# Designed miniproteins, single chains, part 47

Each design is a single chain, and the fold is of that chain. pLDDT is the mean over its residues in the fold that is shown.

## One batch from the design tools (miniprotein)

Design m1615
Fold by ESMFold2-Fast:
Structure m1615 (fold): chain A 83 residues (1-83)
Amino acid sequence: ARSAARAAATLAGLAAQGVREGERLLKEDPEKGLKVFEKALELARQARALAAQSDPETAARLNARVDEIEARAREGKERALEL
């Protein structure tokens, strides 16, 4: 569905923005950065669920973006826990 694909893209964009904010917060407040990365992972999970309601080609493209966002968020979360 067109609406599901757009919603997934929007949530993926918000998750990517969350990853950037979390990375910024690692310098100022790692504990707050950790929470932001956890929220980004939740948004990425929701984006993946909505992408599954799209056509296979659109779902594959959205899942590739979500995989990249999740990898960055997990790396950021790991860095926050080490600080």
Scores: mean pLDDT 85

Design m1616
Fold by ESMFold2-Fast:
Structure m1616 (fold): chain A 90 residues (1-90)
Amino acid sequence: MREKLIELGKLAADNAAELNNLKLSEEQLKAAGEVIAEAIEIAKTESVEKAREYARERVEELVKKGVLSEEQAEVVLKVADAALDTLEAS
């Protein structure tokens, strides 16, 4: 269940970025997907709380480096939080 949820999290990140494909480059899509996938893995192996902190810090770093805009970062965090909420409820 949780292993398939990590794959689903990556797919959800890719789908969310694909829906915003007009605003996200392939490089931005990859970065967003990696953050969400890693957050889900942290939630699985450590805790959902640590995963949420990780996702926020990494997304903030991507904004600071100019990889993501603030608007794009908000969408990525919403997708990450939704995936983590699903894991916590399971």
Scores: mean pLDDT 71

Design m1617
Fold by ESMFold2-Fast:
Structure m1617 (fold): chain A 86 residues (1-86)
Amino acid sequence: MIEKVKEIREKLKAEGRLTPELEAQFETDIEILKNRDDKEKVLEILKKDPRGKFTPKSDEEADRLIQAVIDGIELTIESLEERLKK
């Protein structure tokens, strides 16, 4: 997945469509994916990200939040990949 995120970012950059906000989003997404097996590190990243608008109160909430974020990244990248094929 990380390689696919980087590929999509480079394609958007080449097309002049990579805004500073989108570039920051991709950088954060790569860091989350890179650290996906390190729950504490992912939560630290999310604390600084506007998408992490609440702190999980339990390990179960943390696991669900992390999985939802990863699923959201994968869905977004698949959508962007399809759009770039046009």
Scores: mean pLDDT 75

Design m1618
Fold by ESMFold2-Fast:
Structure m1618 (fold): chain A 67 residues (1-67)
Amino acid sequence: MSDEERKAAIRAFLEERAKELGLTGPTALFQAAARLTEEEIRALAERLGISVEELRRLLHEVLLEVP
């Protein structure tokens, strides 16, 4: 899996979490990311085959990249 595929998966995960939490608007993904638990972060890192540190780096890139 490429970093671009991992970023796409992270984006989709945050969009689904924002929907589950009823978050809307331009800050919805940032708010969803802020509400991730350590357990959720570990589980996502394991599913993507990366470390928690790498997941946090890619998460920051997803939230800061302008398309």
Scores: mean pLDDT 78

Design m1619
Fold by ESMFold2-Fast:
Structure m1619 (fold): chain A 85 residues (1-85)
Amino acid sequence: SLEEIEEQVEALEKDVTGTREYLEANPDALDRAQLEQLLAAVEGAIAKLEQLKSQTDDPEILKKIEEVLKKLEELRAFIEGLLAR
């Protein structure tokens, strides 16, 4: 349902925002293996949002999915930067 899609998108947005804020405040908190696991989780979240995007024609939900996808791509790049340290 549209409500279920909206709930999943909102949950992912809260998770990605909180994760980014945590890593910025605590850049040395996670070891390499934990960062690699987190990167895999981010990649999984991107795939899930792309699937949800294919399941709706609602323009407001699609716009929100694109906004969260952008945040996930930015988080992925940030984690890759931490792994390069």
Scores: mean pLDDT 87

Design m1620
Fold by ESMFold2-Fast:
Structure m1620 (fold): chain A 71 residues (1-71)
Amino acid sequence: MYTVEVKVLDEQGNVLAQKTVTVEIKDTSYALGQLLQELRPVAVKHKATIKVKVYDENNTLVHETSFVVRE
């Protein structure tokens, strides 16, 4: 299983919103898409950065990415 964590951060590094789900590896892309859909409006409104982290079942970081979302 993978744990998918999505954070919305302002320019100062403050967390504006965060969601985390644990899913089977095959469902990781679907879960990520759902979390991004829910958090995108917050990120766009606040000109914020979205950070994505994916952890394996041993809480080891297996993937990390960040990007800015606009309308």
Scores: mean pLDDT 80

Design m1621
Fold by ESMFold2-Fast:
Structure m1621 (fold): chain A 83 residues (1-83)
Amino acid sequence: MDAVTAAAKAGADQAIGTADWLRDHALASESQEERDRAARGLELMAQQAKETAKALSFNPEAVAAFQKAADHAEAAAAEVRAA
C-alpha cells in the first residue's frame, strides 16, 4: 500500500469516528440548538469527504474510503435532524 492510500484510509476512518462521536453527543443533548449545530457540522463533514474523494479520483481505494465516510456523515446528520 502506498503512503497516499494508507493516509486516505486513515483519514476516512478518523472522519467516521468523529461523525459517530458528534452524532452520539448531539443525540444525548436536550438542546435543539446543539442538535441543529451538530447536524450542520455533520453535513459539512459529508461535503468535505465528497470533495476529498473527487480530489483523489485517480485512486479508487481512496475514493471508496471517502465516499463511505461521506455516506456515514450524511446518515448521522439525518439521524440527528430526525431526533
Scores: mean pLDDT 86

Design m1622
Fold by ESMFold2-Fast:
Structure m1622 (fold): chain A 68 residues (1-68)
Amino acid sequence: GPVEEQRIAAGGRFAREASREALERLSGEKEVLGYELVGGDEESAIMRVLTSDGTLLLRLTREGAEEL
């Protein structure tokens, strides 16, 4: 319904902004070969990042990024 559609839209916007911030931070520390947004909600996003050291799963929140 409309409430569910609004929650999905909010999650998408948050996920996009959080992913951008995390990628900027990671590009200074590791060689980023690729990335993919795999999930999220209005408070968090889950991103899979391919680096020279392997694959990372990150949870992105307003407070920052944490490795899963």
Scores: mean pLDDT 61

Design m1623
Fold by ESMFold2-Fast:
Structure m1623 (fold): chain A 81 residues (1-81)
Amino acid sequence: MVERREEVRDVPAGASFEQAALAELLRLMREYDATEAETLAYSDTFLEVLLRSETLELRVRLEYRDGKLHVTVEVTEKPPA
């Protein structure tokens, strides 16, 4: 099964992109019971992480634009062989 989620979050005044991104990653790990995290790409305004649970793989893309955090989550079953 493939699920796609897109959310836009306000970044609180005084919070860094890193703080906002970490908060979203922790929320997603808790929601999907993910036990593994692999950083694919990182910059001052962009973070791409692969999260894995026992049954699911989540590709999470976090982008900082115009004072907001753009969150894209693609949920797939185990990766193809």
Scores: mean pLDDT 78

Design m1624
Fold by ESMFold2-Fast:
Structure m1624 (fold): chain A 97 residues (1-97)
Amino acid sequence: TLTEAEAVELIDSYLRDADNALQNLDFDSLDLALDRIVSIVRNTDLSRDTLREVDDKLEVLQNNALKVLKNSSVSSETFVAVILKLIGVREDIRSLI
């Protein structure tokens, strides 16, 4: 079982992986990083303050996704799928707050 500090370090690592994947339009790696964040959150006893901090960081990632996707040649279907995935992940985390 992860400590809260270990979980936060892993989440921050996967958030960096997610941002890098997003900048490269690598949506498979983005989905994988987001799924790993959700898995850690679901399987670790995290404080409400830590869950809020994770949601705040995901909001920054979502805002970056909107900027990257608007300036990209991706299809409207891909754009919608990526944003809905980020919204879904944030809803999952906020359900625990």
Scores: mean pLDDT 90

Design m1625
Fold by ESMFold2-Fast:
Order: C-alpha cells, then structure tokens, then sequence
Structure m1625 (fold): chain A 100 residues (1-100)
C-alpha cells in the first residue's frame, strides 16, 4: 500500500541521515555524499506519493537504493555500516509495497 510505502521511506530517511552523520564523523566523504543524494531522492519519492505519482516515487526510490548500496560498500567494517543496511532494507520494503 501507499501508506505502508510512506512509513518505510520515512524510516529509510531516518537511518540514512544517521548513516550520513556517522560516515561524516569517520571521514567517509564518498559514503556521506552518496547518503546525502539518497536522502534527497527519498524525500522526492515521498513528495511524489503525496501527489499520487507512484511511478515517479518508484523511480526516486530505486535511485536512492543505488546510492545507499554504493555507500554501504564504501562503509563496510565501519560504524556507519549497520545504519546503511537498515536504510537499504526499508527502501526495498517501500519498493515492494508500491509494486504490490
């Protein structure tokens, strides 16, 4: 459902913001940059859903997922890793809810 997708996108933003903060503190500049782009895309996905545009929301959610996956690879073995993993899980659940 759209409501379920919105909840998962909101959780993804929270974890991505935490991951970005931790990545910045650890000097992981590229991971933090990808997290910032993912957060921007997730916010655009939420705006698209508020306007009833599921297709645009899916496009932004997929773009955010690619950025978060790249950030996760760059953050493996760091304190930021678990937050990127949680953000990825929530984006995947949002995409699944929109495709159902």
Amino acid sequence: SVEEAKKHLEEAIKYAEKARSVAEQEGLTDAASHAKRAIEDLKKALEALDNGDVKTALSYAREALEHLQRAYELARGTKAEPYFLKAIEHVQKAIDALRA
Scores: mean pLDDT 92

Design m1626
Fold by ESMFold2-Fast:
Structure m1626 (fold): chain A 117 residues (1-117)
Amino acid sequence: MEVEERTVEEVLRAFEEIAEEAKKALSELTLSEVEKEALEEARKKGPAYEALFQLTVIAKKDAEKAKELLEKVRELSEHPVAQLVVEYWIAQVEGRPQSELDRIAEEAQRLLEEEAR
């Protein structure tokens, strides 16, 4: 079914659009050798995966910058499931309780099931 592929492609495209901004934010941070190697591997998979890994590292070192970049990803995608995936990441960066993370995940699954009808 094409619905999941379209949602994933839209989310990845939104992450790809912010790849340069994530790269700039990451350049202001000190990376360990392990983080540098993981970034090189993510880069080989494509700009969307590079941006996702960059956001993960930024979130660990500067949660506020990670949140700003994730909010920009949300603005680049109008798909409801893509917006919920970004909301899940923002909630995780903000340290929201597991019950809130579970609620967002359940809502995303519900929308995917409704689109499959």
Scores: mean pLDDT 70

Design m1627
Fold by ESMFold2-Fast:
Structure m1627 (fold): chain A 88 residues (1-88)
Amino acid sequence: KVYEFVKRYIKAAKEIAELYKEDEEAARKLNEKAMAELEPLRKGLSAEELATVASLGPEINEALENEDYELIEKILEELEKKIEEERK
């Protein structure tokens, strides 16, 4: 579940960042919509899942500020590998 939240968050953030360069108003509207759609998922996260998100949050935010999408993809890939490892 945490993977789904983080994956959707990163996808939305990338789309918003790209759109912001073309149309700032549309980017703001997309942000509002994405945050509204993610809120129910965030509320459904366990304490452990929230801790995982909290640990990734600063790194994701820094990568987004620096437009380091390669680092963002690496973070998502590492999270996916961790979940796959825990699935047996």
Scores: mean pLDDT 71

Design m1628
Fold by ESMFold2-Fast:
Structure m1628 (fold): chain A 81 residues (1-81)
Amino acid sequence: KEEIDSLKQKAEDYRNEAKKLVEEIRKLFAERQHAVATLSPEEAAQKQAELTARIRKLSDEASKKVKEYVDYQKKINELEK
């Protein structure tokens, strides 16, 4: 019983971390759109490349957190049934 509760807490922690990373990615996408609208084409291209690299890194981290969440949910389901 308490073992299942511990696993649920770990799953929720991974879910919350993934949500936070998705929010940061959203902010970077908005920053990229703002750069395209406000900067010169050359400056916008450089800023887009920088922001795209950061978005890629955060997306990889978010995917890892989601995978951990799913894996913990599978373990919980196995223990409950």
Scores: mean pLDDT 83

Design m1629
Fold by ESMFold2-Fast:
Structure m1629 (fold): chain A 98 residues (1-98)
Amino acid sequence: PVELSAEQEAELERRMPALLAETLRRLAEEYKESYPELAEKLRELAERVEAGEISADEALQELAEFFKKNKVPEEVVQEILARLLEAARALVEEILAA
């Protein structure tokens, strides 16, 4: 368990929305042929997070609801969550290394 300093927490909060938007856009591009409705939702959420219209938490909640309503395969859901977690971990590691 590593506790972030106040400065590191501020840096994480500052960079997280942009990281989430970028990650969602990359996922939208990856799924555009296999799951076009999912890809469109991911792109929409990325744009809204980047514009400051919704928080990162609100975007993730809306994405979870989309998974349930559209019966997105569990494997795809797990891949998306894994990619989001990997991106977040990489950002935390970068902040801790600085």
Scores: mean pLDDT 81

Design m1630
Fold by ESMFold2-Fast:
Structure m1630 (fold): chain A 90 residues (1-90)
Amino acid sequence: SPAIEALRAYLERIREALLAARSPEEFDARFEEILEEARADPRLSDTQVELLAGIAAAARHLDLEQGREAAEAHFDRLAETALRWAEEQA
């Protein structure tokens, strides 16, 4: 499904932005660029874009409280759940 492929690609880009960021502010800037592209992508529903925003926000919050490794693990769990949900709706 084009929607699942798009969702996976955006999740991978957000994950890479999280791992590469030197500060929470750098992650926030990169994430906003990715989210603007996702909002304009006709393959994604508004619900799927909101899901991307929620996953990124949750990971960013954990990065500040518990550090990068905890944020990465939490992101990976949420991303897997989101992709399974999207596959069931396809």
Scores: mean pLDDT 83

Design m1631
Fold by ESMFold2-Fast:
Structure m1631 (fold): chain A 73 residues (1-73)
Amino acid sequence: TEALLTELIARGLLTPEQAQALYDLGAELERVAPRVLRVTSPRLDEVAAILAAAGLAFERVDATTLLVTLPEP
């Protein structure tokens, strides 16, 4: 999770403040495809709001899981 948050900050896809907020909400990030992250959190609606504010594309899979599609590098 921390390595992926650092990557997203370095790419300009998240601000440091947005990444910290995701971490504080218990967001776990896993790369499942080259441009697709699985994001899980018990506070998924708050996580989704941060991702939307960051302009990231995502879909809700279930009550605790989002799939986030990253732009091409």
Scores: mean pLDDT 82

Design m1632
Fold by ESMFold2-Fast:
Structure m1632 (fold): chain A 117 residues (1-117)
Amino acid sequence: SAEVEEQVEEFKRSVEELRATLDEAEFKELLAGLVAFGEALLTLVAEGAAISSELREEGGRGVLTLRFDVPAHPAASGPTVFEGPTPLVRALHSLARLAALDPAAAREVIAELRALL
């Protein structure tokens, strides 16, 4: 879908912006974190979770709110909030949207990140 393509492009752009501002060790740590985050989201989706996301941006910083509806695991239901620089929060948002809309597309971008580790 057009939204899936848009989220893949935004994710790649956000990762490239982060690559430009971080040293190699910091960037690899970030990639490992994004892989772990994406795999956790895909696990929740495989368990039947519905994921909703809200992104707010102001002054080069973002706030991402994720909500998980996992009836089989009530403790996993509720808002999780991430705050950080705009490119980081956009990368997390795009990965969450991809996991919700197209788990196969999410797996593909995670595999591309793993190839850089």
Scores: mean pLDDT 84

Design m1633
Fold by ESMFold2-Fast:
Structure m1633 (fold): chain A 74 residues (1-74)
Amino acid sequence: AAQPPAEAARRAMEEDYAALSKTAPVELRVEETETTETLTLTADVPELNTRATVTVTIDKVTGLVVAREARATP
């Protein structure tokens, strides 16, 4: 059966954290409420003088991704 999008997003974030943590400072933050799980991956890119942040919000009841945001700050 096809994997729900939320589970695929969760795995992708965990795999990115595991890969990046070996070569660069990276932070994976997980915040849970009764109905949502928010995954935030933050990595510094010194060559671009940029801090990249990816945030994914998952609805625990439906198992769907309800919000996704990617941001880069100088």
Scores: mean pLDDT 71

Design m1634
Fold by ESMFold2-Fast:
Structure m1634 (fold): chain A 78 residues (1-78)
Amino acid sequence: MKINPKLKKFYEEGVEKAKERGLDVEALKRAFEIGSELVEKGLIPEGAFLEAMRLVVEGKLDPKEVLKGLEERKKEAE
């Protein structure tokens, strides 16, 4: 698993909150991996990605839907 170092603390905090809330932790982890890679490549804004992941942790967005969007973005860029 490769996570952008700047996002690592937010990732760790988000995963813990997701576990406490019974959310799909595996989908959340995959979204952080792909999103971090896209942020590093300059394909998505860091602030927009962090806001989306915050909403996922708060239960306002489905982590699986965010993961799908990030996977589609990665395919278009690769």
Scores: mean pLDDT 74

Design m1635
Fold by ESMFold2-Fast:
Structure m1635 (fold): chain A 89 residues (1-89)
Amino acid sequence: MSIQLAFEQLKKENLAFISETGNDELIQQAEDLFDQIEQNLDNPEQFNQLLTQLNALINEAATLIGKEEEAEKLVKQNNLWKDYVLNNL
């Protein structure tokens, strides 16, 4: 799978999850984080920091909608993609 294709899939899944909160501020924060992640795929330090921020936002959203187990799965998927990108840069 290409990095770009995997990125678009993860973006869709993460945004769908956060959108369940109905919180426009959290949704906008997630969209801004994905824009920054896409711009920093060639900067491992910044990319890693941005993925950490995304995972924190996912955990915050999970607390609001009562889906902590689904969030854990999504965070694990995000970390696997992070490792894939970092190992293929």
Scores: mean pLDDT 83

Design m1636
Fold by ESMFold2-Fast:
Structure m1636 (fold): chain A 83 residues (1-83)
Amino acid sequence: ARPPRGTLDVLELQILARMLGFTHIPVDGKLDAKTQAFVDAVKEWQAAHGLPVDGILDAAASAWLFSSRANQAALREALAGVR
């Protein structure tokens, strides 16, 4: 089954989004329009970095987002066009 163990689920992804400053995304474990927009931004980031485009962040990807301001900026830029 997908996602595999250790991959960020919708709730964890929403928490990550709020930690990155995307406070408009609810933390309710549901894939609503705001959460889908963040998932789409993740897919754009994955495409830019040659990763599988599945909108899912694993623990390593989340660690890279927090360790790299450039990765955080790229994800924020992808979301800047989405309201």
Scores: mean pLDDT 62

Design m1637
Fold by ESMFold2-Fast:
Structure m1637 (fold): chain A 89 residues (1-89)
Amino acid sequence: LERVKDNPLVQEILEKFGEDIPVTYESGDVDEIIEKYKDKKNIVFVLDATPREINTDKELLEKAKKIAKFNNSKEYDPENVELIVVDTK
């Protein structure tokens, strides 16, 4: 998972919650992926895209907004966080 490791948004989450948090890579529709994890606690989502890519692509920006809304609607235990990286390709 070289791409995930080099992603600045993933790095920020790992720095905030710890480098040893579980990381899962998911591909497919963002809404379906969010639905799959909606009832689980301590899940943080990140798009597999750079801030530059998100800011230059309207579809990626809309996906990022959905993820941010989900992430901001949840309370997290920082010792039990799981990271879900959502593939944009």
Scores: mean pLDDT 70

Design m1638
Fold by ESMFold2-Fast:
Structure m1638 (fold): chain A 93 residues (1-93)
Amino acid sequence: AIEKAQQYGDQIAQLAQSNGATDSAQQIQQYSRRAVDAVRRGDGDLALQYSLQVTQAASDGVSQVSPDKQQSLAQQLTQLSQQFMDAVKAAIA
């Protein structure tokens, strides 16, 4: 669960960065690591808050790329963000 959350967080950040959403990629990286750290500390509420911040930063990243890329990027980031949140929830259960 923790390993999966780390992997999905890294994938979201890399996908955002490769599409030119560099500021959002940095925020995603920071929030995803903080979510994982919160899980390790047993702070489930904080872990969920940071996972929501990852989802928000991913959405902000979609708005920063060209319109032609937005739909494809939004679909990919939505799927990865859901997998990230599910992994965080599994890790805190």
Scores: mean pLDDT 84

Design m1639
Fold by ESMFold2-Fast:
Structure m1639 (fold): chain A 75 residues (1-75)
Amino acid sequence: MSVEEVMEQSIKWLRELYEELGLPELKKLLEELEKIKADYKAGKISPKEAMRRVTFIEAEATLLRMLHFLRKREE
């Protein structure tokens, strides 16, 4: 699978998560993924660095989802 295909899948997943949860923080992460994609296409970052950044954004989105459900159970 190409780096661009992985980025497109991550963008799709994060967009669906944002549509489900409505968290502004997820919209900010979507904007960061679009910047990573633009930087990669412009040759500013390596494939390895692009994959590292995408993985970190996916981890942050997963944590935000978890924290959202924990907060919702307490309130």
Scores: mean pLDDT 82

Design m1640
Fold by ESMFold2-Fast:
Structure m1640 (fold): chain A 94 residues (1-94)
Amino acid sequence: SSLVEQLKEAAEKAIENKDNEEEVKKYVERMEELARQIIESGDLDAIVEAARALGKVAQALPEGSEEAKRAAETAMRLVQALAELDSSALERLA
């Protein structure tokens, strides 16, 4: 399966297990690792899909939890990487 498919699966598992702190932590850690690899790939579509999946996890997890914060921060990193890649593409066209 692709990195994006693996991240989406981890996201679904985090949401399904949202009341189990150990399981949520495991899937959030997996999503962080996969997000790093997706950013390194430079695949804009993959970065967008990963950011959306992590945003859904952050909203679904218990409010104020460390894992919700980690998911939100990882989503923000993906959005920042997307903006940086778009800026580089614009410079090449100018």
Scores: mean pLDDT 83

Design m1641
Fold by ESMFold2-Fast:
Structure m1641 (fold): chain A 75 residues (1-75)
Amino acid sequence: MASSPRERLQAILALVGRPVSLAELNRLPPEEWPAFLVRRAGLSEEVAREVVRLLEDPDRSKWMEAAQLAVRHAR
């Protein structure tokens, strides 16, 4: 079975050097995830929205695109 989008978001944040607990992510509704990525990883709003969109897809290749995009733009 594919991981949940929340678990995928946790993995992306770990990859960009900003690890977060699942408990912290469980307190965030999905609508707030782009803003959270902007705050925690320094992504632009446009990039953060695209990363979240890619992580909603069960296709693993799209999670790799999300990871590459996040790593490229994180500050």
Scores: mean pLDDT 80

Design m1642
Fold by ESMFold2-Fast:
Structure m1642 (fold): chain A 96 residues (1-96)
Amino acid sequence: AEEPTAEELVLAGQLAFLAGDLERAKALYQRALALDPNNAVAQWNLKLLEDPSAVSPELAEAAKKEINDFVEKLKKLSEEERKELVARARRLAEAA
């Protein structure tokens, strides 16, 4: 299998969180940070789950920008490409 990207691992972590699996979500965000230590969304979500008081306004702003950039990327993908991205993220979330 191809190695997952930090972006795919962040999406997988968000899917795990929405499913109520906080331990799985944390593991996926930690994996994302291992690939990209500067991933603001992974840093922000991991801090929110472990210690919400440690979230700086600067980190929150950086995470929001990365989310907006990702949403703009998704808008440019075909329906098939979006479905495959979500399917890959779901497989990663279920495997964690």
Scores: mean pLDDT 82

Design m1643
Fold by ESMFold2-Fast:
Structure m1643 (fold): chain A 69 residues (1-69)
Amino acid sequence: MPLSDAELAAVAKEAGVSPSVVRAIERLLQENGGVVTGEQLEALAREKGVSTEAVMRALQALLGKLAAK
């Protein structure tokens, strides 16, 4: 189930990234059937100008929200 804008904003705040980064991770998960590779996360981090660590934190927070549903 897709996250609401409020849930995306909460994940972004927790991970220290913009909501656009979280939305991009959610899109990657949807396009790839819930699986994202390290290469895709590195490419996203480079595109958004954030660290891979920040993208990984956002992914973990997002997966936690999805698992709770």
Scores: mean pLDDT 78

Design m1644
Fold by ESMFold2-Fast:
Structure m1644 (fold): chain A 58 residues (1-58)
Amino acid sequence: REAVEEAIAALRAGDRAGAAAHGSRALGLYPDSEELRAAGEAFRAGDVEGAIAALERF
């Protein structure tokens, strides 16, 4: 949960490296999460708002 919140904060701040680090930690803790998978796909596509929305659904 905390790693997800840190990833959202990093995305809102424009900190791409921080978002990737916190997102990776969250996926390590919750590897079967559809929301985290969707957030990762949006982030790779450059859809920052979609990534934030998916993380907020977690």
Scores: mean pLDDT 77

Design m1645
Fold by ESMFold2-Fast:
Structure m1645 (fold): chain A 91 residues (1-91)
Amino acid sequence: MEEEKKRKEEEYEELVEEVAKLLEESLLEEAPKLDEETKEKIKKAVESLKESMRESGLESLPLLKELIENFKKAKKIKEMGPEAFRKEMLE
């Protein structure tokens, strides 16, 4: 049990890092004209969120997976267009 828990905690930490990267990239790329102070605040906030998620443990694992899935869906909408996404939702 503990060995499996540690394995899932390691996977969880990887998901936390992926979420943090996706969030930071989305915020910085969508607003390239942000001043340096605001960009630093975003990076600090992302790091704090990452640390908090790491400390929250496995209970947040499903939420992180859902968040990543939502980010991937949003990216797919941009890449394939809303038509393909709508078709998948309807089916």
Scores: mean pLDDT 67

Design m1646
Fold by ESMFold2-Fast:
Structure m1646 (fold): chain A 70 residues (1-70)
Amino acid sequence: SLEEHRKRIVEEFKRAGEELLQKYEPELAKDILLGIGDIYLWMLRQAGEPDDFIEELRAELEKVAEELAK
């Protein structure tokens, strides 16, 4: 399902964020993760994923990135 697909992507981004925090300070890790997210969302849009799925996923990825800077 799209919901399960979204949850898997969010979990992978959380792991990527944790790896970035091992090498970079929180604000830089957040900026890098947001950049990766934008590229990934662009690729999904090119692959024909629905706009509503893309925007819901964007909101979830932004939350993950914001939590890195806490």
Scores: mean pLDDT 84

Design m1647
Fold by ESMFold2-Fast:
Structure m1647 (fold): chain A 83 residues (1-83)
Amino acid sequence: MVRNEFKETYVLPNGKTITIEATVETQEELDEFLLKYSREVVLAAAPLDPEALIEGLRALLENTTDEKVKERLEELIAEIEKL
């Protein structure tokens, strides 16, 4: 299978950083990983810049092919919009 590597760094207002890394063998596994870790990071950062985070999640939603993953991403976006 095609191997995918993901590494993203988020900077918090206090100057600290959060780095998320994963190695996955399928696109579906990458989508699940991004959903799991993005939710944790996004909820921690959402009160700081919710608009930018929503745009990022919408872009991720467009790249997702699995309906279950799309549903979870839409749920996360709605949760941020509620804030």
Scores: mean pLDDT 61

Design m1648
Fold by ESMFold2-Fast:
Structure m1648 (fold): chain A 78 residues (1-78)
Amino acid sequence: GAVLPVESVENSGNGSILTLKEPAPKSLRIGDTVEIRDVSTGEVVATAKVTFVKGRTVEIDVVLPEEHHTDLELVLPN
C-alpha cells in the first residue's frame, strides 16, 4: 500500500493522533487497518485501526509509546 510520512504523534486516551506531512488520500477510511513503521529501521511499531481521518490528521486505536514518536510512516492497506 501507499506510505505516508508522519510529522508528529500525540497520545489521546486509548489511541494516538497522527499528523501527516501531507493530506491523507481519500481512499483512507475509518475502520481501515494500517501499519505504523519506523523509517530508520523499517520495523513495524504497531498495527492499528483508523478511528478518524480529516486532512493531515489520522487517529488510530493504539497508544504509541513516546520512544516511537519520531521518524514514523503510515503504511496504508492495499
Scores: mean pLDDT 83

